# Designs tried in a protein design run: designed miniproteins, single chains, continued (3). Part 104

Each design is a single chain, and the fold is of that chain. pLDDT is the mean over its residues in the fold that is shown.

## One batch from the design tools (miniprotein)

Design m11850
Fold by ESMFold2-Fast:
Structure m11850 (fold): chain A 78 residues (1-78)
Amino acid sequence: SMKERHRRLGEEYKRKGEEYEKQGDLKKAIEYYSKAIEHYDAAGDEEGEREALRKLADVLEKAGDTELAARIRAAIEA
């Protein structure tokens, strides 16, 4: 199904984001976590989306975007 395809793409892009984060490529990590969020949302995978948003917030904070990171954290923890 299209939802299952989107869920798999979300997982794949999240893994790519994690790999770039480990390499210190924060810009690419942000890009791939953002793609993961889009695909988890399209799949209706709320847990996957929340996890990817948490990863995005962590990497935004490392990149110095502390305000956006705080807003994302507040949204997923409410």
Scores: mean pLDDT 89

Design m11851
Fold by ESMFold2-Fast:
Parts: sequence; C-alpha cells; structure tokens
Structure m11851 (fold): chain A 72 residues (1-72)
Amino acid sequence: MKLYFDSAEKALAAAKALLARGKELEKQGDLEGAKELYKQAISAAERALELDPNNEEAKKLKEEAEENLKKL
C-alpha cells in the first residue's frame, strides 16, 4: 500500500514510527501485525525517497524494514 505524504520529513517520521511499532508487535508475538507494519514502513520510506532520492536516512529505514520483514 502506498502512503501519501507531502514532504520527505513527514514520510521519514512515519517510516520510523511504523518500523518501531512493527518491532514491538514482533516482540509480543504478533507476527502478522508486525509484517503489515514493516510493509507500511517500507512504503513510507519509498515515499520519502520519491520526494528526496538522496535521503540517506530513508534508504537506511527501508533497508531495516525489509530485513525485518525477510525474517518473517
């Protein structure tokens, strides 16, 4: 699912929040919920990169979310 944001900073903040929440659900044993939040974090990071292709933080967040999703 694509998330709509009007700034790279907003998309980046959303990606950080979604990744953190996904990790919390994974810790609680909600693997299905964690998987969904990691997918949303990837989408938010992709949106940040559409708005600012050189955003290193967004690239890092996308990679972390993809690695966490790959474990599930």
Scores: mean pLDDT 81

Design m11852
Fold by ESMFold2-Fast:
Structure m11852 (fold): chain A 97 residues (1-97)
Amino acid sequence: MEELLEAARALVDAMRGKIGGVVQLKLENGVLYVWSPHPEVKEAAVEILKERGYEVKVLDEPLQGDYLVVDLATGEVYRYEGSPENATFLKDLRVER
């Protein structure tokens, strides 16, 4: 979770207030999976994460199971556990270290 939150923080730091939209993030076996409903937002997120040294795999369909959703406009993060109904608000990423 902490590694995933650091990845989300990198996106927020680079994109918040510049690009609107949401990004889904999932970390499995050291690989960061990324999806966004907007291809241009997805491409920008992938480039930022690769620049920060993450091993990134971009997907062309929404994530399944447990993942984070990052709101790039606000920097808010939500955890989804198998369903959007199980969303849990997480702390503002700027406070995480």
Scores: mean pLDDT 71

Design m11853
Fold by ESMFold2-Fast:
Structure m11853 (fold): chain A 69 residues (1-69)
Amino acid sequence: MTPEERLRRAYAGILAVEYLKEQGIIDPEFADELIERLRKEAEEYSKQLTPEQVERAIRDARAAFERAR
């Protein structure tokens, strides 16, 4: 799996967890811990990517989230 694909998955995970938190489906503190972990992973992968790759990964993550929603 490429760093771009890993960033896409991490960002999609952040969006999904934020949605579940807003809907009251999961505990807010548990959600915040998951989001923090995913943000740290996203930051590490972003260091390995160009700005264009980061933009594409985020765009694709949002598209994947909207499809699953």
Scores: mean pLDDT 81

Design m11854
Fold by ESMFold2-Fast:
Structure m11854 (fold): chain A 69 residues (1-69)
Amino acid sequence: MAKSIIEEARKALEAGDLDRAVELLRQAIDTGDPKYAEEVARLAMELRAAGAPGADELIQKVNELLKKA
């Protein structure tokens, strides 16, 4: 479920595992559930601030999901 994936992504971000966090957030976005889009957007912004590769792509993708809501 998307909620579980988001919780794992936050844990990875807190541990400094940026690659893992990016992968998990991509999976959450791929569920297509706009209910979690705001939390995913927040985590993607934190990843960008940390310099994670792919964070800008996650932000673009989550903005498309938010547009559906």
Scores: mean pLDDT 77

Design m11855
Fold by ESMFold2-Fast:
Structure m11855 (fold): chain A 73 residues (1-73)
Amino acid sequence: SSALETIEAVKAHLLAYVARHLPALTAEAAARLDEIVEEAKELLARGESDQAVLDKFHLRASEMMAALQAEAA
């Protein structure tokens, strides 16, 4: 789906950001993003709309990034 393409692009962008700015947290970010992506795939398989899944994915990814930045401080 177009939602999965967007999710994978955002995941790649966030991992590149973490690798550049928070390199010690790269493995943790990858693991957390994999969990968030699997949650999104499950919601799509359950029949949730692309919009609802993208909204939830963006919220979860934003919360993850805030937590990683706080951990790095």
Scores: mean pLDDT 86

Design m11856
Fold by ESMFold2-Fast:
Structure m11856 (fold): chain A 83 residues (1-83)
Amino acid sequence: VTLNPNQVLVLQEAAKKANIDPNKTPLTNAELLALNQQVKNTKDTPEVKALYDKDGNGTIDNAELLDFIKTVNEHPELLIPAA
């Protein structure tokens, strides 16, 4: 899926807050958990909710985590500032 610029910025900020090196993709399990934690901390906005909490239940499920992993791995540029 294609993320809008605001969602990309949220991911990049979350990665920095989680001490993730955006040049080091694909992410490890620990890095993905840290990134998810930062995204969850801001999920009150519609942009952030659409990025991560697709069913709106407020918890990370296996399916949501796998979808997030696939999105990041298919679009590593999401964690790297657009040139």
Scores: mean pLDDT 56

Design m11857
Fold by ESMFold2-Fast:
Structure m11857 (fold): chain A 60 residues (1-60)
Amino acid sequence: MEIDRGIVDILVALGHVLARQGRYDEAIETYEFAAKVAEKIDPELGKEVRRELERLRAQA
């Protein structure tokens, strides 16, 4: 369903904004939730979000 994909996009965008502000703990939590939702919709999308999460964890 397109609605769930939109939620993932919003969560990823929010996590990115939080990371830019140095709010890494909140950004990581947001990306973790986005990854969990993405995995239920599309395993490939879930892998992509998890890759971004790993990049963020490396910077934290």
Scores: mean pLDDT 78

Design m11858
Fold by ESMFold2-Fast:
Structure m11858 (fold): chain A 60 residues (1-60)
Amino acid sequence: MTLEEIEKSIDEATKRIEKEIGSIPNVKPENRDALVEGIKAALREIVRGIEKAIENSKKS
């Protein structure tokens, strides 16, 4: 599996989570935005970790 495929899967998961959060009743917009941004930040760090692991594996 390529890094590009992993990034695409994460982007699709992020959009799905964003849509689910938008469907939760009685959530203030500010809390919704903060949660979405937190999830996006966590997913970006996971992608960075995977990218570095793949690069290190190929160069060993």
Scores: mean pLDDT 73

Design m11859
Fold by ESMFold2-Fast:
Structure m11859 (fold): chain A 62 residues (1-62)
Amino acid sequence: GSIYAVAGKDYTAKSADEISVKKGEILEILSEPNEEWLHVKSLATGESGLVPKSVFEAAGLR
């Protein structure tokens, strides 16, 4: 089964390995390469890449 998370804040990619996300965006969690980062896929854009876990710490579905 797929694991999903909601972005709690906007994030702008800082390297080629990262993706930009918007607050409220739903992302599929593909893997956890370390404790700081998630490898995710955006359901809105179809892009895959790294996003900091801190992006999800303020997340909530309403």
Scores: mean pLDDT 77

Design m11860
Fold by ESMFold2-Fast:
Structure m11860 (fold): chain A 62 residues (1-62)
Amino acid sequence: SSLQGMVQQYIKNPKGFNDMINNAKRGVQELKKNNAPQSQIQRAQGVLTNITTAKKIAQKQQ
């Protein structure tokens, strides 16, 4: 699954994965600054939630 792929990506490269989380956070902030549609902001927030969840799962496996 997509989630399993993200979990493996964190295990393989934690630094790159943390950079991805930081980029996703900046993406959400940029959408808010530009008054993007609420649906677009919610979608971006959902992506951020999924990648942070994958990190938590990966950390429990280590």
Scores: mean pLDDT 85

Design m11862
Fold by ESMFold2-Fast:
Structure m11862 (fold): chain A 87 residues (1-87)
Amino acid sequence: SEEKLKELQEKIQKYTRDLVEIDRLAKVDPEQAKERAKAKLVEEGILTEEQADSMTLEELRQAMVDKITELSKEYFRLKKELERKKS
């Protein structure tokens, strides 16, 4: 549905903004960047606290990139289906 498409777009935009902020922080304070990435991934249910605690900033960043990629694939799939129904 169009409503689900908007939800996916909002989630993609939110995670992309979070990733940009984490990348910015990593240049000046890698430890703070790691804690922010960990907190975000745990809050969103992507990782458990125990999993995140054992990961590097690079691994945490990659997990966030992977989630954005999955949501983007779903977004474009649904968008294509909706365009077919409106034409």
Scores: mean pLDDT 84

Design m11863
Fold by ESMFold2-Fast:
Structure m11863 (fold): chain A 57 residues (1-57)
Amino acid sequence: SEEARKKILELIKKYGLDNVTVEKLAEELGISPEEARKLLQELFDNPKEATKEALKL
């Protein structure tokens, strides 16, 4: 979802890509770790692109 995507990008901007774990994402979004992992994989098919988007927030 767009809202979940925005939240992930905010976390990347705040903590940096290396510090956004599946567990932290699941906690912040109120979803399961499995769901958080799938969402991260979908967004990070290109980690460089995700970082660029986070910086534009």
Scores: mean pLDDT 70

Design m11864
Fold by ESMFold2-Fast:
Structure m11864 (fold): chain A 78 residues (1-78)
Amino acid sequence: MKEEIDREVEEGIADISAAVIYNLAKKGKVDEAIEFLKRIVEKMDEETRKHLLERVYENAKRIGADKLAKFAEEELKK
């Protein structure tokens, strides 16, 4: 039960984080979005980190935030 709850919380944090990053990028605050992503990803396990980075990459590509998309792509290549 605790492990299951922790997994759901981690996925929820990743989804909320992706939404925050997306909204910052949409407002033209791309550097702020990258700094937030850097801060959050360092505190996540590998699985949650990958999930967040993939979602950020997809969102960034969709809105043409090329700098953010490139950052997420480079982090995913590790």
Scores: mean pLDDT 79

Design m11865
Fold by ESMFold2-Fast:
Structure m11865 (fold): chain A 57 residues (1-57)
Amino acid sequence: SLEEAFRVFDRDGDGVLRGAELDNFLRLLGMQLSPEERAALRARGIDLAAFRELLAR
């Protein structure tokens, strides 16, 4: 499930994906983001709720 995938990539267990963790997760899901969106998400990270919002676009 999406929740299980998120937990697997959240190696720190802090409930947020950042940097390389986020990049790898988005690539595996086939998400295409602008360079600006990718940079912003890498800087602040994304939690499960925000990630669900991103997928609903």
Scores: mean pLDDT 72

Design m11866
Fold by ESMFold2-Fast:
Structure m11866 (fold): chain A 56 residues (1-56)
Amino acid sequence: SKIQQLQQELDDLTDQASRAVAAGDWDEARRLLERAEEVQRELDRLKEEYERKMSS
C-alpha cells in the first residue's frame, strides 16, 4: 500500500540521518531529516484519510 511505501521511505531516511550524525555530517543529516518531515506529513494525511474511509 502507499502507507507501507511511505513508512519504508521514512525508516530509510531516518536510518540514513542517524548514520550521517554518527559520521559527523550534520549538513547531510539536516537534509535527510527535512525530507523525512515531508514524508511523515504525507503519511499522516494518508492514515487519516484511510481511517475516515473505514469509519461509516
Scores: mean pLDDT 82

Design m11867
Fold by ESMFold2-Fast:
Structure m11867 (fold): chain A 55 residues (1-55)
Amino acid sequence: AQLTAEEKVEAAAILDQHNGNVDAAVSAFVSTNPAKRIPLLPEIDKFLRDLAAKQ
């Protein structure tokens, strides 16, 4: 499974809300819809870590 463009925008906004704290952002984003987000956890973690590293 892959993150949609809309989910990437939402995840990026959550990362900004958590001041680039990847672990907090991953937890917060997964908590918005655990049933849909838990299977995507490795992609969410990688996306947010890559995004934070570019700041």
Scores: mean pLDDT 80

Design m11868
Fold by ESMFold2-Fast:
Structure m11868 (fold): chain A 60 residues (1-60)
Amino acid sequence: MMIAKVIEDYEAKNENELSLKKGDIVEILEVVDDYYVLVKSLKTGKEGLVPKKYLELLEE
């Protein structure tokens, strides 16, 4: 299971993206492209796209 920590607040720009707060823990479900990953928030259970640069990989 790929687990990552959010390193900076991210505000969703469209309905396919997920808003996250710094320090949130997410599961990486899919690597979509070089810039975006599909994640699931472990806090809320919501899924959405976020830019990879906002995440620090903790566990693979």
Scores: mean pLDDT 82

Design m11869
Fold by ESMFold2-Fast:
Structure m11869 (fold): chain A 57 residues (1-57)
Amino acid sequence: MEPPAVSDESAISDEVGEKIAEILKDKSLSDEEIRKKLKELGLSDEEIEEILKTRKS
């Protein structure tokens, strides 16, 4: 079996970025719920923490 193609770029797609913006716009979500939703989008823990910092600024 040949090794799978690697597509590990640190770039976030525009589609994922729009979904992130919608999640962050929802003021009823807790930080824990935001982390859960962002992880479902394939974001790393580091990216999620940076996004949460930006939301509070």
Scores: mean pLDDT 71

Design m11870
Fold by ESMFold2-Fast:
Structure m11870 (fold): chain A 59 residues (1-59)
Amino acid sequence: REAARAYAERRIAEMQAKLAAITDPVARAVAERELEALRARADALIAAGASVAEIEAAL
């Protein structure tokens, strides 16, 4: 659980860092939507007790 949560948080943080580098408003909007979907998916999997491998495959 802890490792799965840490992995998801790291992936989200990496995506947030990439958002800061995006100057194109269309590309930024797409990336923000993907981040929102990724966060929701990660939260659902963590709540279900998914392993790191399951989260990695789903994200």
Scores: mean pLDDT 76

Design m11871
Fold by ESMFold2-Fast:
Structure m11871 (fold): chain A 74 residues (1-74)
Amino acid sequence: MLEEVKEKIDEQTKELLEALKKAGASEETLELAKKGGELYKKAAEAKLEGKEEEARELYEKANELLAKAYKEVE
């Protein structure tokens, strides 16, 4: 169910944002994490629509942004 998937993504994004904030992340880093979560939701929507290729591309972009945000606080 798309709604459940989006809720789970939001929860994971919130956990990441909380961890990043605790680590002293900048506003820019927090925005990258939020953007990543947004792209994950778009990937879930694309997958539900049967757009597997589009979903994969969005997922990869989301991972790239989240990895960049994570690296910023390493």
Scores: mean pLDDT 78

Design m11872
Fold by ESMFold2-Fast:
Structure m11872 (fold): chain A 60 residues (1-60)
Amino acid sequence: SEKVEKLLEEFEKKLEEAKSWEEIRDIAVEFRLYAYDTLSEEEFKELEKRVSEILEKLVS
């Protein structure tokens, strides 16, 4: 979905600016809340899966 990809690009840009894991956590929480209000249920599930994959790669 184009909406999901656009939101993920914005999310990744914010993560690049984050200087601590606390900021990353706060960005992820706010992003998921915004996405929940903006996306359909199906698009939100897709976004959640991809956000989890992005965060896992950052800690690995």
Scores: mean pLDDT 81

Design m11873
Fold by ESMFold2-Fast:
Structure m11873 (fold): chain A 61 residues (1-61)
Amino acid sequence: ISELVKRMNELAEEADRAFKEGKTEEADRLAQEVSRLYDEIFRRMKAGELKKEIEEVEKKK
């Protein structure tokens, strides 16, 4: 997860740089990749959180 967040931040900075250089198509492509990484991070976090929550509920009964 930490590596995905780091990659997302790197792509966001590249998108901003491309936009400032007038490379709007490249900036849009990079922004779309950032959105994909965000979705993957969210999905992985949700799966991990659900597993941890189930373990905590069973252990505290």
Scores: mean pLDDT 73

Design m11874
Fold by ESMFold2-Fast:
Structure m11874 (fold): chain A 62 residues (1-62)
Amino acid sequence: ADEEAEALANANEEERLKLALEIVEKYFEENESEYTEEEKEKFKKILEENIKKYKEALEKKK
């Protein structure tokens, strides 16, 4: 059903955000010498903002 598909997509998007942030953090930890804390934080923030925009776009279409 469309409602189930949309609910799953929204839930998965939140879970993907959390997982992606953990992966990004681990990646920068492994490459610590090449990245600053500020650069890591900016990258994570951009990722969060992009996901929020997609969620809002999906919500408005409903």
Scores: mean pLDDT 63

Design m11875
Fold by ESMFold2-Fast:
Structure m11875 (fold): chain A 56 residues (1-56)
Amino acid sequence: MSEEEKKELLEGIATILRGIGLIFDSKLTGDEELKKKGEKLVKEGKEKLKEVDEKL
Protein backbone atom coordinates (compact mmCIF):
# COMPACT_ATOMS: atom_id res chain seq x y z
CA MET A 1 0.00 0.00 0.00
CA SER A 2 1.37 3.40 -0.98
CA GLU A 3 1.62 6.38 1.42
CA GLU A 4 -1.11 8.16 -0.58
CA GLU A 5 -3.48 5.17 -0.36
CA LYS A 6 -2.84 4.95 3.39
CA LYS A 7 -3.62 8.66 3.82
CA GLU A 8 -6.84 8.31 1.79
CA LEU A 9 -7.88 5.34 3.96
CA LEU A 10 -7.25 7.27 7.20
CA GLU A 11 -9.02 10.36 5.82
CA GLY A 12 -12.06 8.27 4.85
CA ILE A 13 -12.21 6.76 8.33
CA ALA A 14 -11.80 10.22 9.94
CA THR A 15 -14.63 11.60 7.79
CA ILE A 16 -16.94 8.74 8.85
CA LEU A 17 -16.09 9.37 12.52
CA ARG A 18 -16.89 13.10 12.13
CA GLY A 19 -20.20 12.17 10.52
CA ILE A 20 -21.07 9.82 13.39
CA GLY A 21 -20.20 12.59 15.87
CA LEU A 22 -22.58 15.00 14.14
CA ILE A 23 -25.38 12.39 14.08
CA PHE A 24 -24.84 11.80 17.81
CA ASP A 25 -24.88 15.56 18.51
CA SER A 26 -28.08 15.94 16.44
CA LYS A 27 -29.71 13.27 18.64
CA LEU A 28 -28.78 15.24 21.79
CA THR A 29 -29.80 18.68 20.43
CA GLY A 30 -32.64 17.69 18.07
CA ASP A 31 -30.86 19.58 15.26
CA GLU A 32 -32.17 18.08 12.01
CA GLU A 33 -29.49 19.84 9.90
CA LEU A 34 -26.67 18.27 11.95
CA LYS A 35 -28.19 14.84 11.28
CA LYS A 36 -28.23 15.49 7.52
CA LYS A 37 -24.64 16.80 7.57
CA GLY A 38 -23.51 13.77 9.57
CA GLU A 39 -25.23 11.35 7.17
CA LYS A 40 -23.59 13.11 4.21
CA LEU A 41 -20.13 12.84 5.80
CA VAL A 42 -20.62 9.11 6.51
CA LYS A 43 -21.58 8.62 2.85
CA GLU A 44 -18.56 10.65 1.62
CA GLY A 45 -16.21 8.70 3.90
CA LYS A 46 -17.59 5.38 2.62
CA GLU A 47 -17.06 6.54 -0.97
CA LYS A 48 -13.41 7.37 -0.18
CA LEU A 49 -12.91 3.91 1.36
CA LYS A 50 -14.45 2.31 -1.75
CA GLU A 51 -12.01 4.23 -4.00
CA VAL A 52 -9.07 2.97 -1.91
CA ASP A 53 -10.43 -0.61 -2.10
CA GLU A 54 -10.73 -0.32 -5.90
CA LYS A 55 -7.04 0.72 -6.12
CA LEU A 56 -5.92 -2.30 -4.04
Scores: mean pLDDT 80

Design m11876
Fold by ESMFold2-Fast:
Structure m11876 (fold): chain A 86 residues (1-86)
Amino acid sequence: SRVEEIKKYLPSSVSDELVESFLDAIENTDATDDLGKIFEALKGEPAEVIALVLQYILQGKVTAAELAEQPELPEEVRKKLRELLE
């Protein structure tokens, strides 16, 4: 499942329910606030990118602007985040 693919990149402390909620948010949110912009930028991204962003959010990095500056994120994702901020 998509949840299992993402959980390969996450600590065992992250629940399946949290990953499912995160995936549902990516699929069903509009880019109207900071979290919605993050979710919009993650649509269609591979499991390792989704897992990395979920880890940043769990660490308190919850703004599109802060995530756009993370060098471990692919440049295409960072570009999408910057475009959604303008």
Scores: mean pLDDT 78

Design m11877
Fold by ESMFold2-Fast:
Order: structure tokens, then sequence, then C-alpha cells
Structure m11877 (fold): chain A 95 residues (1-95)
């Protein structure tokens, strides 16, 4: 259901925010990065719901680029990418 997808997205975004907060101490940069990631995560969800897996992968890559630009370590970027891949797979199971 849309409610189940929304809960899964929000749970994943909370995990991502914790990872961002470990590397990013500036609140303005944190807020900007968290917001941009939330936009792209929701666009990835919409792409998955529509069977647009190329679109989903594009949004995943855009999130990785945002995280790197925000000053996350390679390790933190890999952790977030793994969460996003798990989210994508779980969203596909709900469609």
Amino acid sequence: SLSDMTRLVNDTLRQIDRIISQDVSDLRVFNSTSYQVSVHVNRMRLSVQRGDYDGADRHLQQMVDVLRQSGLSDQSVRQVRNLLLDLRDRLQDLV
C-alpha cells in the first residue's frame, strides 16, 4: 500500500539522516543535504511504482552525488547507497 511505502521511505530517510549527521556538523549543510536526499528518495519511489528502473537508478546516482558534495566519507556514501539499494528492492516487492 502507499502507507506501507511511505513508512518504509521515512524509516530509510531517518537512517540516512543519522549517517549524514555523523559526517556533517554544519546544520545548514545537513538540512540542505537531508532535504535533497528526501526529494530524490521520493522520486526513486515514484519511478519504482511506475516500473521506471532506469529513472530509479538515476535518482540513486543523484543522491550519491549530493552526499559526496556535502562532504560525506566514502564509507558513509557506501552505507547510504546500500540502504538505498535495499529500499529500492523492498519497494519493488510492494508493487
Scores: mean pLDDT 89

Design m11878
Fold by ESMFold2-Fast:
Structure m11878 (fold): chain A 56 residues (1-56)
Amino acid sequence: MTPEELAELAKRAMRAGDPEAAAHYINLATESAERAGDPELLERIRQAVAEGVAAM
């Protein structure tokens, strides 16, 4: 799976009320983005996590 696909799965899991699945997908997306050497994608993933926290 691409980091983008993993990030979308994480957002879907959050909306479904499954924070454990969301955390798992976020971790996979972050690891994949780091391996790809894509700092812009990594920043987008961090932003999505920050928005989720801010909504609490």
Scores: mean pLDDT 73

Design m11879
Fold by ESMFold2-Fast:
Structure m11879 (fold): chain A 59 residues (1-59)
Amino acid sequence: SRDEAVQHVIKASNAAMEGDDKKAEEHLEKAEELSDPEGAERFREAVENTKRFSEESKK
């Protein structure tokens, strides 16, 4: 369901903030499987933005 996909995106973003890229990718893949192509693109963008922010704060 869409709600389940959103929960996986939240978990992916949290993992990305923790620096756990593998866990972030696993949750993102599950969110993409549960969503349409347009939603999948938005979810990937959100997680990538979170990764960029996390990397910037570690400089």
Scores: mean pLDDT 77

Design m11880
Fold by ESMFold2-Fast:
Structure m11880 (fold): chain A 77 residues (1-77)
Amino acid sequence: SAEEQVKKAKELVEEALRILLEGGDPREASRLAKEALKLAMEALKDPSKVTEATGAAIAAIGVQIDAGLRLGEPVGL
């Protein structure tokens, strides 16, 4: 469901942010954020979850930018 997709996307973003805050592997954080973005984009198809899904997608993009900058790589959006 879109509700479970949003929930999972938020969990993946939280884990990715924890990795970055702890000085872990930015590649792993980027991988989790890309998965979160896919789930958030699927949840956008449900009109009742558009606001929550948009928030999750923006957060996932932010993590990808942070991780990409740490790796010296362009962000794949």
Scores: mean pLDDT 82

Design m11881
Fold by ESMFold2-Fast:
Structure m11881 (fold): chain A 89 residues (1-89)
Amino acid sequence: DKEEVYRLIKEFEELWKSLSPEEQEALAQMLPYSKTLEEVKKLIEEILKKDSEKAKATVEGYIARIKVIQYSAANDVEKLKEIASKVID
C-alpha cells in the first residue's frame, strides 16, 4: 500500500530529525551507502515504484536502526532486542 509507505516515510523523517548530531553520525556509520535523509527517501521512493512491499520493509528497517540508536542511549535493553529482530539489511 503506497499510502502506508508514505506514512512510514513521514515517521522515518520525523525520527531522523529528532536525532542529536552524535546519533546522526552513529546512524551514518550503520548505513553502507545512503548516508543522508534525502538519499534514503529517494531510495525508498524508487523501490516503491517497483515493489511496495520491499519499500515498506526498507523504510521499517531504517526506522528500526534509528530506534536502536535512541534506545541504546536510553539503555533500554528489552526494546533494543525487539527492534534488532526486525532490522533489515
Scores: mean pLDDT 71

Design m11882
Fold by ESMFold2-Fast:
Structure m11882 (fold): chain A 86 residues (1-86)
Amino acid sequence: GIDEKVFNLFLESLKEEAEESGLISEEQLEEILKKLEENKDKFKDMGELAQFTLELLKEIAKLSDEEAVELIEKVAEKVVLKLLEE
């Protein structure tokens, strides 16, 4: 399964990006986070986690393909930067 540290940094970075972008409501974010936690054991790596999150952003937050991709790219960048600081 996905590394627990990578998973937790992804959730933290997703919360930060949701707040910074203003594109996701608190209720929508809570539902997305719950779905990610329920499916944690199904992800092999951050790529699978990012792809699953991208679909949830479109389905739950009603983001366009362009908005969802841009948000996930920023989340992934935040995760990489946090990993490099440690």
Scores: mean pLDDT 86

Design m11883
Fold by ESMFold2-Fast:
Structure m11883 (fold): chain A 74 residues (1-74)
Amino acid sequence: EVKLTKAEIEQALARARELLEKFKDKLSPESYERLKAILDEAAARVAASTDEAEQAAAFEEAGREIQAIIEEER
């Protein structure tokens, strides 16, 4: 039952962004832009927030949206 800190969430989002760039050539342009927008929005929300619950919610929401896009990727 360890909650992620803001720093851990920011690090996880940064790693996800690096992973996205590594696999950019494996994705459609549409999927890449959608994934990029989700990660950029989540990173901005976490950076702007001082509420741990909001930071966790932004991270969890981004993770769910990314999983959905990856599952539908051709």
Scores: mean pLDDT 77

Design m11884
Fold by ESMFold2-Fast:
Structure m11884 (fold): chain A 110 residues (1-110)
Amino acid sequence: MDELERRLAELEKRFQAAKGSEIKTLLPEVQALYEEALARKDELSPDLIVRTLLLYAVARFYAGDLKGAKEALQEAYKIVKENNVSKTTKVDLKSVATFLENITGEKLLP
């Protein structure tokens, strides 16, 4: 639990420090974390999976993969709807959705 959560927190901090296109350089690390989280989804909290998906959505968007960004955001939304997640995670989902919707001009969540 400590190692995966620590890696996620480190990536979240790097995302906050990154500006625009710099975020796309984080995609390989975020994808590796996402694949690990997906393989261990039965062991991990819904909050950790949602947080990982939100970073993945933002990284994919900045890499030019809008379709993949939408898919990751929609999966995060589904997990939040079907599970009891923290208030912070719900706020983060709404913030990422609003950011991507405003920048793309498209509605990304139902």
Scores: mean pLDDT 80

Design m11885
Fold by ESMFold2-Fast:
Structure m11885 (fold): chain A 79 residues (1-79)
Amino acid sequence: EYLEKGKEALNKRDYEKAVEYFEQAIKEDPNNAEAYYLLGIAYYRLGDLEKAMEAFEKALSIDPSNKAAQRLLEEVRAA
């Protein structure tokens, strides 16, 4: 439920609400790599580069095959 609500908030460009929903999704499932990846996107859109980097690193620690997370982590580090 929270993961889906977070995705909806991202689509509406309500990045602060997206962060709240993805944090709730992570509390329910701390190994949800997708929730960390999407949390990273929300933080990146908000300009919180440090939190975006942490979220992408966590997503990759759970699912190292996420090429999109790897690419965005490189972008955040270059910013």
Scores: mean pLDDT 87

Design m11886
Fold by ESMFold2-Fast:
Structure m11886 (fold): chain A 78 residues (1-78)
Amino acid sequence: SKVDEIIEEAQKEYEELLKENKVTEELARELGRELLRRILAELGLSEAEAERVLTQVKTDPEAQALFRRASARYRASR
């Protein structure tokens, strides 16, 4: 799927930065935001709609809890 392609491209970019030891907390957050924007765009959301979703996730405690749960599962798989 195209979402899988976006994730694969982002992983390659991240691996290159890790090899050069250039990953900072700020850069990691920026890459995460960019990845989410690409995924939301692929799902058919406009840039404005994607920004609203990202803002809602930051301000909605329920959405934040779901995101933390999903992130924990992802980390546990490694």
Scores: mean pLDDT 63

